# Ledger of designs, part 6: designed miniproteins, single chains, continued (5)

Each design is a single chain, and the fold is of that chain. pLDDT is the mean over its residues in the fold that is shown.

## One batch from the design tools (miniprotein)

Design m16187
Fold by ESMFold2-Fast:
Structure m16187 (fold): chain A 87 residues (1-87)
Amino acid sequence: GAEGVVEGGGETAHVPAGGYAELDVREGEEVTARVLAAGPGGVNSVVLADADGRTQAVGDAAPVGGTSRAVARRGGRMRVVVAGGLL
């Protein structure tokens, strides 16, 4: 995965490459990820998964230095990753 800084619900968290951050989000809330680093090729997108591991949102594609945005389909505690090229 890619490395990023994610924002949602007034919180900011760092997402390491191959890792995740946890955020509490509301249904319809926008979660953004600024992409800090990614491997070559492909697209980088913020991905939200719920406590059951179900994907709740996939954001717009963003380059390194860009911002991916996703809207949460459901509220709750989410795992947030930046999917993208391997570092």
Scores: mean pLDDT 79

Design m16188
Fold by ESMFold2-Fast:
Structure m16188 (fold): chain A 122 residues (1-122)
Amino acid sequence: GPSKKELAEEYIEKGRKALEEGKYDEALEYYEKALELEPNNYEAWLNLGLVYWRQGKYDKAIEYIEKAFEIEPSNLLILTLYLALEAAKQGKVEEAEAVAEAALRNPDDPAVLSAAVRVVAE
């Protein structure tokens, strides 16, 4: 049968599809199943944060993205999304969403991180 890693990856993909369809409870269930198989899967923690972000639950989104950051502290996408969430919490929602969307399209772009730092600082 499939490995724990392969099953976790399948659950993360199902969660992403549910999130794109606005099925937040289904997305959470799939990401939680991935974490039961791999508790240190940073992608599952990150995507849990994105579900709560989509619901405007910024404090809960930050909690889960911080968990992803603890696992992968050099991941540029995680750091950028963390800073974008801090900006959203400050009421800079439109700028935070623009930075987050740019980071998700190009997760290795340091210019997007620089934009996130500026939005939080201003």
Scores: mean pLDDT 86

Design m16189
Fold by ESMFold2-Fast:
Structure m16189 (fold): chain A 98 residues (1-98)
Amino acid sequence: GPASSTSTDGTLTLTASATVVKEGEQIVLTAEVKEPVDSVEFLLNGRPLPSRATVSQSGNVYTLTIPSATVEDSGLYQALAKGERDRLTAGVWVEVLA
C-alpha cells in the first residue's frame, strides 16, 4: 500500500496520508502549527494549487484535499506558514500513477 510521509520545520509539521496515489484517488495533506500563524499557503512544485484543491482550517490544523488526482498533481507539495516575524516551510513529495 502507499506509504505516508511527514516533514517538519520548527513548529510546522506537514503530513501526507499517502506519498503514492493512483489517478482518481484523493490526495490529503495536513499542515499543523504549534502556535497560531497569520497564514498557511500550499504550493505544488512552487506554483499555486489546481482549482480542484480545497483547503480547510480547524484551529492550528490546515487540510489540503485534492478529490480526484491526475498525474499533473505529482510533485513537491509545500506548506508555507507565515507569522509576524517567522516564515516556516515544510515539504512532502507525492506521486500520482496513471
Scores: mean pLDDT 83

Design m16190
Fold by ESMFold2-Fast:
Formats: structure tokens, sequence, C-alpha cells
Structure m16190 (fold): chain A 67 residues (1-67)
């Protein structure tokens, strides 16, 4: 859980500075930590929300992932 949140934070920071290569690298690391297709789909949607700067969608998905 704590490691997942740290990686999500780092991914958001990479996106905010325009570092798409680093963001994709962190995204792949996050996917490797997840065991279910449902969790992986949530992270994919969260990554898209971050890239679109849709922080409302991002927070909703993050809360769902942390359940």
Amino acid sequence: MKELLKLISEMMQAINRGDNEKADEIYEKILSLLDTPEQKELVKKMYEAMKNKDYDAFLKILRELLK
C-alpha cells in the first residue's frame, strides 16, 4: 500500500513536469505490483486522468483502488 502510493505520487510528478518516459516507467512498475485485472484497469484509468489533468477523476479512482 505505502509503496503503491509513493509510486503514484512520483508518476504524477513526472507527468506534471512533462517527463513522459519517466511517467511510463513508473506506470509499468505500478502495474507489476498489482495482482488483479480490475486493479490494473483502475490504474490505467488513473494514468489517463492524470495525463488529462482531470484531478476529480484521479481522486475518485485512487479512492476506489485503495478500498
Scores: mean pLDDT 80

Design m16191
Fold by ESMFold2-Fast:
Structure m16191 (fold): chain A 85 residues (1-85)
Amino acid sequence: EKKKLLEEAEKLEERARELEEQLDNATKTAKKVQERIRSTASPEEAEKATKIIDDSINAGEKKVKEQVEELRKKAEELRKKAEEL
């Protein structure tokens, strides 16, 4: 039972880490797209397009942060239950 709770906590922590890594990779890709837009578009169009990408990055970061916090909270609850055994 204690071992099972710890294994479940570790899986949730790994899932949280995977989500953070996916967000980091997506953000890096989006920034490369912004740089390409700045090099190929007019200044006005580049500003509009990069703002849309920035807004998308910010929305994604907020959602992932909420998911990661929920997963880590659940993992902490499982670890606490294991400690009480």
Scores: mean pLDDT 84

Design m16192
Fold by ESMFold2-Fast:
Structure m16192 (fold): chain A 86 residues (1-86)
Amino acid sequence: MEKILEEFREKLERIAEKGLERIREYLEKGDFKKAELELEITIGLLRIMRAVAKLEYPELAEELDEITDEVIARLEKEYEELKKKY
């Protein structure tokens, strides 16, 4: 059970990290609107991964929500901090 939640967290964190890399590239090019769209796409992917995990592990639904919400909150915070540099 703990291993499933750990692997799920690691998967979401990898998705968020790759999203932030793409967001940074758009911000460096001055494409603020594409950076916002990339944030929305990345958050959407995180929510889809949560939905898929809930289908496989409905007994872990609350923990999957907590992990997903934590990763999204961190991603949004990192986006706002990165955005201030441009």
Scores: mean pLDDT 88

Design m16193
Fold by ESMFold2-Fast:
Structure m16193 (fold): chain A 51 residues (1-51)
Amino acid sequence: SHMDELMNKAVEAANALRDAGRDEEAERITQLLGDPSEENVKKALEEIEKL
């Protein structure tokens, strides 16, 4: 589903941030995805866009 695609994108971005040593940003995104709602997935993607 579109929701699953967006969630996968956020997970990939969090993993990339960890690989880059940006653990604080990665944890913030992971925390949003820990309560997976459409709103929290959107918030995670917005945080990624700000980086």
Scores: mean pLDDT 79

Design m16194
Fold by ESMFold2-Fast:
Structure m16194 (fold): chain A 81 residues (1-81)
Amino acid sequence: APDISLSPEEEAALEEALAPTLAEADARAAAAIAAGDREALMRVHVEALERTAEVAEELGLLELAEAAREQARRGRERLAA
């Protein structure tokens, strides 16, 4: 896997920007687990990765954005199969 290194400032900005998204994703993941819905759990993870890519790109973290998009793409392919 490519090693992606963030400065403490970049990491803090990413964490702050993603905090609401991750909280919502955690709540949706917990609901999917409680329902035994593995497809819904996978969708939550893919959507969180897609949002991480958007936020990373907005912050100029292009390598992280590309890595997150690739992981989301692979997750979407698994959901479509």
Scores: mean pLDDT 81

Design m16195
Fold by ESMFold2-Fast:
Formats: structure tokens, sequence, C-alpha cells
Structure m16195 (fold): chain A 61 residues (1-61)
């Protein structure tokens, strides 16, 4: 399903980000964005879930 695909994508991005050795501030922001992503997934809000995945990608810069 689309939601399962988004969950996998979020997990892969988070794993890659953690392997890069993020700063404490970057780690805290990642945790906050992942929580919001999980809330969107729980509410079956695909649009909001996609939005938070994009924010997580931006954080990796």
Amino acid sequence: SEMERLKKEAAEIAEEFLRSGPSSAQFDELVELLRKFEEAVKNKDLETARKYIEKIRELKE
C-alpha cells in the first residue's frame, strides 16, 4: 500500500541520517518530525505523511 511504502521510505531515510552522525540538534529535529509522521500515519493522512518525509529529507542537508 502507499502507506506501507511511505513507512519504508521514512525508515530508510532515518537510518541513513543516523549513520551520518547527526548533531544533537539535528537528531532532536528528526525525532520531532518522525513523531509527526507517525501521527499522520495513525490518522491515515497520506498528504501530511508525505509532507513530513520531505521535511526529513531537507533536514539531511
Scores: mean pLDDT 80

Design m16196
Fold by ESMFold2-Fast:
Structure m16196 (fold): chain A 92 residues (1-92)
Amino acid sequence: MMPEGAREAGRAAAEAGRAGGREGAAAGTAAAIAAVGAGAAGMIGAGPEDAERSAEAAVGAAEAAGRAGGEEAERAGRRAAEGARRAAEEAS
């Protein structure tokens, strides 16, 4: 049972990496790690705290992607952050 939000966040992070070049790739990787964390928390039944921390990390990664990679990376990062937030809400 993979949360759809975690998959969406991971895919959006990959797009941020492609759009933002090297700096976008670093920010995209951070967002993907956050998305995986949120997904794992959902699967294991970990507390809402872990899902919320993953969502917060994804938001930070989205902001970094926007600053480093420009508009395309910012849009992809924001989709990753929204996916992570949704995964956290569904896990709660």
Scores: mean pLDDT 60

Design m16197
Fold by ESMFold2-Fast:
Structure m16197 (fold): chain A 62 residues (1-62)
Amino acid sequence: MGLQDVIEYLKKLPEEEKKELEKKFGVSKKEILDALKREIAGESLLPPKVAEAAYYLHKKMQ
């Protein structure tokens, strides 16, 4: 399962759903995208709040 799939899913979300995600986890869409890209590049581990948001998105993709 690729973190890249989560990035693509997040980019395709309607603006209203992106706002709800940001409210739910207290992180911006930009913070999620940047952290996921760094994890894929092997530069850092995901921050806890971003990991929670990524897991939530992954569950919605099913």
Scores: mean pLDDT 76

Design m16198
Fold by ESMFold2-Fast:
Parts: C-alpha cells; sequence; structure tokens
Structure m16198 (fold): chain A 111 residues (1-111)
C-alpha cells in the first residue's frame, strides 16, 4: 500500500485508541499492546483472561474513499456472542472516531 498521509496516520491512531478505550470501559479488557505500522494498527488484549487481537487496516476503495477494515481474532474459549460483542464495540468506536465519509467494515476470524 502507498504510505499514509500524516492525516491518515492520525486517523488510524485515533481509531485504534478509541477501540482500546471502549474495550477497557465496556468489557474490562486488559490492553497488552497497541502498535501502528504502515497502514495497520494492531491491538492485543485480554477479555476474561482470554487473548483477543484486533487488526485495523486503512485502505481506499475504487472511488478513493477511505475504508477502515477491522478484523477481530479471539482465542478458543471466548463465546461467539462475546466475539460478536467485541466486533460491534470496535465498529462503533471506529464509526464515532472517524469522519462520516470514512467506511467501517468488520470481520470475525473464522466467519
Amino acid sequence: APALTPEERALLERVAQAIADRLQKEMGAEIKSLSVAGNTATITAKVDGKDVTIGIRLSRDADGRLVLNIAVTVDAGISPETARKILELAEKAAREAAPPDVRVRGTLSGE
């Protein structure tokens, strides 16, 4: 992917932080790391003592519109209901942190 502009980098960082903050507040998640490299941010966390990884990738669609691609990966032992709640919280945090013209797309690993 081409290098992000400073504004796109700031958007990615803001979205990643908003997701981490919301997981801590609403699910009591323990945030282990938050890293940003290239067009991707990665959050590693524990929910109920189980590992969760959230990847956020910033891309452009065919029309040049920014898209935040959120991928949630959960350990075996997190229920499908809890995994879905994590994804829904991440998507909501991203929508609230991003400008209205930015698309948000979420995916659960293995679905």
Scores: mean pLDDT 86

Design m16200
Fold by ESMFold2-Fast:
Structure m16200 (fold): chain A 61 residues (1-61)
Amino acid sequence: LREEAERLVEEGERLLEAGDAEGAIELYRRALDLVEEADPENTEAIARLIGRILRAVGAGL
């Protein structure tokens, strides 16, 4: 995973811990875009990011 995408995931986790599910989802989506641009064949990293987005959506309900 690119350093920038990894940093966005870490920030997203912090926002989710603070109760900002909407902010966390936005950061995870940015990280997903970066991973898809840099390494579109990295299906494992893409799946992990999609999983994080789905969890954050569930937490925001």
Scores: mean pLDDT 77

Design m16201
Fold by ESMFold2-Fast:
Structure m16201 (fold): chain A 68 residues (1-68)
Amino acid sequence: SGEDNLERGRELIEKAKEYIKRGDLQKAKELLSEAKRYFALAAPEHPQESAEGLKEISKLEEEIKKLE
């Protein structure tokens, strides 16, 4: 369901944050790319929450870019 896709996307964001803290930027990027797919799947039913997730991913991608 759309709710399951939102939950999975959010879980992947939290995992990506932990990998950023550990300095594993490559793994963090992979997890953020996977999270984007789940938010894309959730978007038709949950457009606002999916947009919020994608915005958080963009902020984390900029954070990673500053660390590289």
Scores: mean pLDDT 88

Design m16202
Fold by ESMFold2-Fast:
Structure m16202 (fold): chain A 68 residues (1-68)
Amino acid sequence: SAKELYEKGKKAYHEGDYEKAAEYYKEAIKLDPNFLEAWGLLAVALQKLGKYEEAKEYLKKAGELAES
């Protein structure tokens, strides 16, 4: 489920594996595009990887979802 992928992402993030965390969060969003928390943590993981432009795009989408 999306929640299980999100929990796997948090575990990977805690272990310092930001690339793996980002992949799990992307898969969670793919299953549940309204999973606002997954969009937010994906952006944080991408920032840890120095992928600032990509992180900004996900933050923008998270903001749009929060307003709808």
Scores: mean pLDDT 84

Design m16203
Fold by ESMFold2-Fast:
Structure m16203 (fold): chain A 80 residues (1-80)
Amino acid sequence: SINDVISDGFGRIQQIVDDIQRQSQTLPIVQQQQVLDQVSNINSTTMDNVNTAFSNGDIDSVRQIIDNGVDQLRQIRDQM
């Protein structure tokens, strides 16, 4: 179901966010703030875009938006 897609997708996002929060603790404070701000912005934008696509009944867009958010967060994590 679309609810399962959203639940699973945000579960994956939360795991990556938790990883970033842990790893960022070893960074200088300025870089830590920049990383956490980027993560917050990606998470908020992904949630807003998912809600918009869901309200339009566009399940394929919901999947694409979640996959894009996951990919962006993984890139941040991998660059730390």
Scores: mean pLDDT 87

Design m16204
Fold by ESMFold2-Fast:
Structure m16204 (fold): chain A 111 residues (1-111)
Amino acid sequence: SSEEWFEKLEKEAPDDALAYAQLGSVLAERGDLEDAVRAFEKAIELDPDYGYAYALLGVTLLELGRDEEAEEYFEKALKIVKEKYPESVEAFKERLERWRKEALARRKAAE
């Protein structure tokens, strides 16, 4: 089912970073974590300054147990937010901490 979504986006919205990030979020909510990673990686490829997509990729990797990769993407996300949206840094950190706790809770429930 996820493959049909990627085929549709590749045909209808190939350069839309937001559309791939939205697909990643839907796939992650469904537990299709590996496909969610692929969608967020595509969003970052299309928009390398998309700090939100780096954070969501990190959260998805954390849920998959790929802790070191997750921390790398969290650092990249925070760097982008500090450079592009300095007034949003505290709100972003609070959001990211909530997402991290939720991902770890989902990971524990799956074990």
Scores: mean pLDDT 86

Design m16205
Fold by ESMFold2-Fast:
Structure m16205 (fold): chain A 82 residues (1-82)
Amino acid sequence: NPAVVEAAKHLREAKLALGAGDLEKAIEHLKKAIEYLEKVDDPNAKEAAEYLKKAIEALEAGKVEEALKNLEKAGELLSKLM
């Protein structure tokens, strides 16, 4: 599924941006990943999008550790779709 591949790419870019301390870029990539996942009619894609939304909320609150946990869960769900 091309939408799942694009979502996984944006999740990777978000993680790289976080490693570089670029929160704005990380959040932009997470929002893009959510947009692609919302095009996928699959329960794992919907659940992954919810974890990415929680990751954005955590980043906006300065809770980087909580954000990383939510990104990990989203990544596991994306792996099941690939």
Scores: mean pLDDT 88

Design m16206
Fold by ESMFold2-Fast:
Structure m16206 (fold): chain A 76 residues (1-76)
Amino acid sequence: SEKERLEKESAIEAVELMKKAGLVDEETAEELIRLAEEGDIEGAVELMEKKAGEITAGVFEVAYASIFAAKMSELR
């Protein structure tokens, strides 16, 4: 459950960073956050690829992995 919480939080933070960077619009960001809150991170990646392209989806995956790793390292 702790890992699932961190996965959701990391995905939401990654979407917020991408929105702030101008890589996704507000409507797409809202849809991505909804999927992340539902635990559907795979669906979020697929939606981002369809709406913003493969390169932007790759940026999300790297951001998500980095944020998640940082959060996990704090818990040990």
Scores: mean pLDDT 81

Design m16207
Fold by ESMFold2-Fast:
Structure m16207 (fold): chain A 90 residues (1-90)
Amino acid sequence: MSEEELEKEVTIAFVRILAWLAIKAAEQGDTEEALELARRAAELALKSGSEEAKRRAAEEIRRVAEHARKLGFEETAEELERIARETEEA
């Protein structure tokens, strides 16, 4: 595994962890923490320069958005969808 490939895989792993924590924050009603964790996941993917990492981050953030919507946090879900879209379009 090259250093570049390792950095990408590490970034994707952190994105998954941050998304999981964001879902847990939303389950506790902490929508601000959920949004901050999603933004951190997006930032890590963008800094990696990897198109795959950006795509994976967008997918994971959309999963957080779906979970927030099921919990009744419509505005949070809309903001999460926006973060995901901006991440994949960058």
Scores: mean pLDDT 86

Design m16208
Fold by ESMFold2-Fast:
Structure m16208 (fold): chain A 55 residues (1-55)
Amino acid sequence: SMEEEAEKLIEELEKNPSEEILERANRLGVRLVLEGRYDLLARLQKAVQEVKKKL
């Protein structure tokens, strides 16, 4: 499910952020917008922003 996919990506971003994982997160974000899952998008975007502050 998209919920499980988002949860796994957020966990990966928090544990070991990389450009590849950020690209995967951006791709999932597009899919979440298309599916109207703005709740998951908000959580994913927050994780991405926190990671970018560390890079």
Scores: mean pLDDT 81

Design m16209
Fold by ESMFold2-Fast:
Structure m16209 (fold): chain A 60 residues (1-60)
Amino acid sequence: SEEEIKEFEKNVKEKIKELEKLIEKAENDPSLTPEEKKAIKEELKTIKEYWEEKLEKLKK
């Protein structure tokens, strides 16, 4: 239903924003090693891309 789609879209958008903030935090954290930054960013970007793809399909 349209209502369920809108609810899901809102939740996914909020999740994506949280993931973006975590990626930025990891990138700019001077206390993290290069390996830690890479691992965290790769994991978060993969999760973000998954949700972005779902969101795109939902709009079509």
Scores: mean pLDDT 81

Design m16210
Fold by ESMFold2-Fast:
Structure m16210 (fold): chain A 74 residues (1-74)
Amino acid sequence: SRDELIAGLERRRAELEARKATASADEQKLLDVAIETLDRLLALLRAGASLEELQAVEDEGIARLQALVAELQA
């Protein structure tokens, strides 16, 4: 259900926030992008957004993470 999906994403968000406490500076940057993407997905899910809107936010989040990984490896 949508409520189960929301609960699962909220739990994952809490896990990522907890990881920030022991993460390196570079890992914290990656975690921040992942948490921001989850926050946007959660807001859209609660608002009853379409699958197309959810996919667009997911694709944007993945692209941001890929760009940041490439930057940190340079």
Scores: mean pLDDT 87

Design m16211
Fold by ESMFold2-Fast:
Order: C-alpha cells, then sequence, then structure tokens
Structure m16211 (fold): chain A 80 residues (1-80)
C-alpha cells in the first residue's frame, strides 16, 4: 500500500534505509512528521531537526508533512 511507497520515497529523499523510513512511518501513525524525518536524517548522516523540518515542508507542502505516494516519490526524484 501507500505506506511502502511513502517509505521508499522518504528513504530516497533522506538517504536513509527503507527499513528506517518504514519504522518512522509506523511511529508517526502512517504519516511522516518533522521529528521522524529528523531521526532519518540523523541515521543517514545529515542530522538536525531544523533540516528535517525544512525537508518535511518541501515534501509535504505547506501545512503538514502528510505522506502521499505520488507527491513524495516526485519530491524524492527531484532531490536525487
Amino acid sequence: GDREAAARAVAGATGASVEAAREALDAGGGRVTAEQLARLLEAAGSGGLEAARQLAGALGGDDSPVASRAGLARAAAGMA
């Protein structure tokens, strides 16, 4: 489902593993949050809650880092 596609997109965007992205989505109740993204960026070596918050805004749009399959996949491709 959408969770697996979102996990792959988040992993691609953050440089973290798909397993770590899936764990973050589970912790966030099926959505990507700034805190979960900060954890993924730290695991990938980027680090920083502020960097994760900025990335979450870029991936999810204006209000909330809501993971959508198509949106996150396009954002991840653009960040490669």
Scores: mean pLDDT 59

Design m16212
Fold by ESMFold2-Fast:
Structure m16212 (fold): chain A 69 residues (1-69)
Amino acid sequence: KAKEIVEEALEELKKAIEAAKKGDLETASEHLKKAGELFDEASKVASEEQLKELAKALNEAIRAMLEAQ
């Protein structure tokens, strides 16, 4: 249920961060887009603590993309 969606979103954000750190912004953007879709699904079923974890990972992904530019 919620745990699976949160874990998938975190995995996509992790892949986005790794791609951004390597300068592959196109791949990073695709993973970030998938994470955003999963975050929307998670927002309907996940706990506040799970959403905080996702928001923290999302902030790390955005920072990595900005640093790569």
Scores: mean pLDDT 80

Design m16213
Fold by ESMFold2-Fast:
Structure m16213 (fold): chain A 77 residues (1-77)
Amino acid sequence: MAEELLKQGKYEEAVKVARERIAKDPTDKEAYILMVYALKKLGKAEEAAQVLRDAEKRGLDVNEILYEVDKKIAEDA
């Protein structure tokens, strides 16, 4: 499960799982949140920014995605 990967620090595997979910449903907001969170944990800021641009192109609320990601980061800090 995606939460289990995050708990184990398997951020690269979490990115892979999120990417597979987005490939099946490009409007899966939770998958974008997971991917951006994992990429930020990996220090891949440019890749995270590109994922957010892709979400915006799909009609998703980028501000809501950023809010949920920042909330998860704050909870783990």
Scores: mean pLDDT 80

Design m16214
Fold by ESMFold2-Fast:
Structure m16214 (fold): chain A 55 residues (1-55)
Amino acid sequence: MREKAYEAAREAAQKALDEGYSREEVLTRGFRAAMEAGASVDEAYEIAEKAVEEL
């Protein structure tokens, strides 16, 4: 569950970064992907931040 949310966030964030989006938009896309993968709002924020830090 958490692992899949992290992978989804990382993929979404990486794609946004590669396409030239701002850091704020990259985080937003990662957050959204994590929630769609089943993470809660609070967990999705932590996952998105971690995914962006690893890019």
Scores: mean pLDDT 80

Design m16215
Fold by ESMFold2-Fast:
Structure m16215 (fold): chain A 73 residues (1-73)
Amino acid sequence: MKEALELLHKGRKAYEQGNFEEAEELYRKAIELAPDSLVAGAALMMLSQIYKKRGNEKKAEELLEKSLKIARK
């Protein structure tokens, strides 16, 4: 759990610096280490924002819905 939270924090820093590719990789790694967790939910929401910025609204919505399903468990 601590490793996944660290990856989420590093991903947020990369996102704030405009390094969206690095942020995406870090968020995906956090999801892999702690699936169906609150950390994974937050990482999925951040990935949704990255896809929205790239103009992929369909993928962004799918990621957001997956994040919401984790929050509702």
Scores: mean pLDDT 80

Design m16216
Fold by ESMFold2-Fast:
Structure m16216 (fold): chain A 68 residues (1-68)
Amino acid sequence: GVGEALAALAEEVNADPRFTAELIGDKTLVITSSGDVSLIIGLALRIIGDHPDLEVSIKGNTITVTGK
């Protein structure tokens, strides 16, 4: 389900030291970076491509991922 997909994505993203991923409940994943905005854009595009069933939004240095 969406919760399992978000939990797996959180583990994958947290393995990269450039990002911090926090799962809020089982429905929302919040990803932040202290680096360049290009890191956020690059990761968001990868998530959109790899997970077409997930909704991705970007605000500043933060990506929010939810089920569609």
Scores: mean pLDDT 82

Design m16217
Fold by ESMFold2-Fast:
Structure m16217 (fold): chain A 76 residues (1-76)
Amino acid sequence: SSADIARLIGEILAAIGYSLEGEENKPQAVEELKRAADIAKELNDVDSLNLIRKTAEKFGLEEAVKYIDEKLEELK
């Protein structure tokens, strides 16, 4: 539980870091947010998925937004 939350936070922070480093690092940012979304889905944490989605939108990571939307649809 605590380890999963720490991992999720780590992936989000890594994605933010990659996004801030420049356009060439956006693919790495996308992959980190996809990993964060997978963790949040395993935890059934809709609030974290929505937070990750807002982060993806803020940095223009459209592929990550689409991936997160698919994960949100699976949690009913």
Scores: mean pLDDT 82

Design m16218
Fold by ESMFold2-Fast:
Structure m16218 (fold): chain A 87 residues (1-87)
Amino acid sequence: DLEAELARAEAGLADPDPAVRLAAVRELGRLALEAIRRGDEALLARAVAALERAALEDPFPEVRRAAFRELVRVGVEILRRAVERVT
C-alpha cells in the first residue's frame, strides 16, 4: 500500500501541472514522516531522493521551495528522534 502511494507521488512529480507536482511534494513529505515512524529506511530514502530532485530541479520556484520545506521538516524529525533515543 505505501509502496503504491510512493510510486504515485513519484509519478506526480513529472506531471506538467505545477499544482499536481505540489500535491506530490506534500504527499512525499507525509510518506517520509510515516517511513520514519515505521523505521522503513528504504521508503524514507526513496521519498527523500524524490523531494531532493524536486527541490533542485523543478522549473517552478514555489514547487522547489515546498520540496525544500518538506526536506527540512523530515530532517528535523530524524534529528529529534535521534536526540530522544540517546538522551
Scores: mean pLDDT 86

Design m16219
Fold by ESMFold2-Fast:
Structure m16219 (fold): chain A 66 residues (1-66)
Amino acid sequence: DAATREAQIAALEAAAEQLEKLGMTDAAAALRELAEALRAGDLSAELAAAATERLVASEQAALAAR
């Protein structure tokens, strides 16, 4: 539903900011593109799955490095 999509978009944008702070600007840009695609309704299932996995992996790697 719309509320779930908005929550997902907000999470992707927040994650993009964190990646940008870590110096991963290309990854941050990719997540922002995904958020825009979700908002526009043009998102493919493959792109959504890939971006979600990438986000989880990036967060886990960043936490493990500390």
Scores: mean pLDDT 71

Design m16220
Fold by ESMFold2-Fast:
Structure m16220 (fold): chain A 80 residues (1-80)
Amino acid sequence: SKKEKVINALKNGPQSLVDLILNDMSPSEVDQIVQEILNELLRENKLDLAKQYQSIYEEAKKLYEERVKKNNEIPKIYLK
């Protein structure tokens, strides 16, 4: 399932989440599933795991945004 893919990527680290976004799922779809996973962990009182997954997701978002920005920013740097 899609949720299982996201959980597996969270276990493997931020780069695995970026690969999911680029290859398998849209950014909004991944975000929705991550929020769902985090909410479930909070309901189960698994606060430490929720913090770990939140941190991994935050790093993955930064990596993804940097890659998208870098590819589109070269002309804008000159023009400002």
Scores: mean pLDDT 77

Design m16221
Fold by ESMFold2-Fast:
Structure m16221 (fold): chain A 80 residues (1-80)
Amino acid sequence: MYEEVAKLLREAAESARKGDKETAIEKLQQAMDLLSQDDSEEAGVFIIAVAIALNGVRQGKYDDAAEFAERLAKRLEEKA
């Protein structure tokens, strides 16, 4: 699961950096959906973090949202 979430976060970051808002939002929502299948406290914290990135994309803060998503992906990859 965390490897799949990390991949979605990296794809979302790439889309955000290209200004593809719709794809970035879709990938972030898919990451949240996967994390919601894990009832752990840790997954809950990551859901909040992904929601922050999603809000950044919605506000047009593409580079900030991309960097945040990339940092989350790296942290998830270290747990996989």
Scores: mean pLDDT 83

Design m16222
Fold by ESMFold2-Fast:
Structure m16222 (fold): chain A 61 residues (1-61)
Amino acid sequence: SAAEKRVRELLRQAEEAYKAGDYEKALQLALEAFRIGKEAGVDKSLVDRALELAARADEAL
């Protein structure tokens, strides 16, 4: 689905931001992926990954 593609792209961008040390951007992107994933009923594994990445980014702030 278009929503799944968007969630995967946001997760990729969030992981890149996290790797670069931009934890604020990583958190924002991961939370957006989580929101879209939940609203569109995207696979639970992707939604869980988004939430985990958001938590890791928040802890690093």
Scores: mean pLDDT 89

Design m16223
Fold by ESMFold2-Fast:
Structure m16223 (fold): chain A 55 residues (1-55)
Amino acid sequence: SAELEALGKKYGVTVAQLEGLKTLAEELGRDVAIQYAQRELGLSREEAEELLDEL
């Protein structure tokens, strides 16, 4: 969606990575998604939390 494209551009991640992160948060929980975003996407904890709140 256009919203995911804009969000991806803001945080420097792809739409596919955002879709994967959303699925991780929905299936395995917020903390797992935050850890993934920090480790694999190179985001800070604060950036990961803000991203998930906007997602």
Scores: mean pLDDT 85

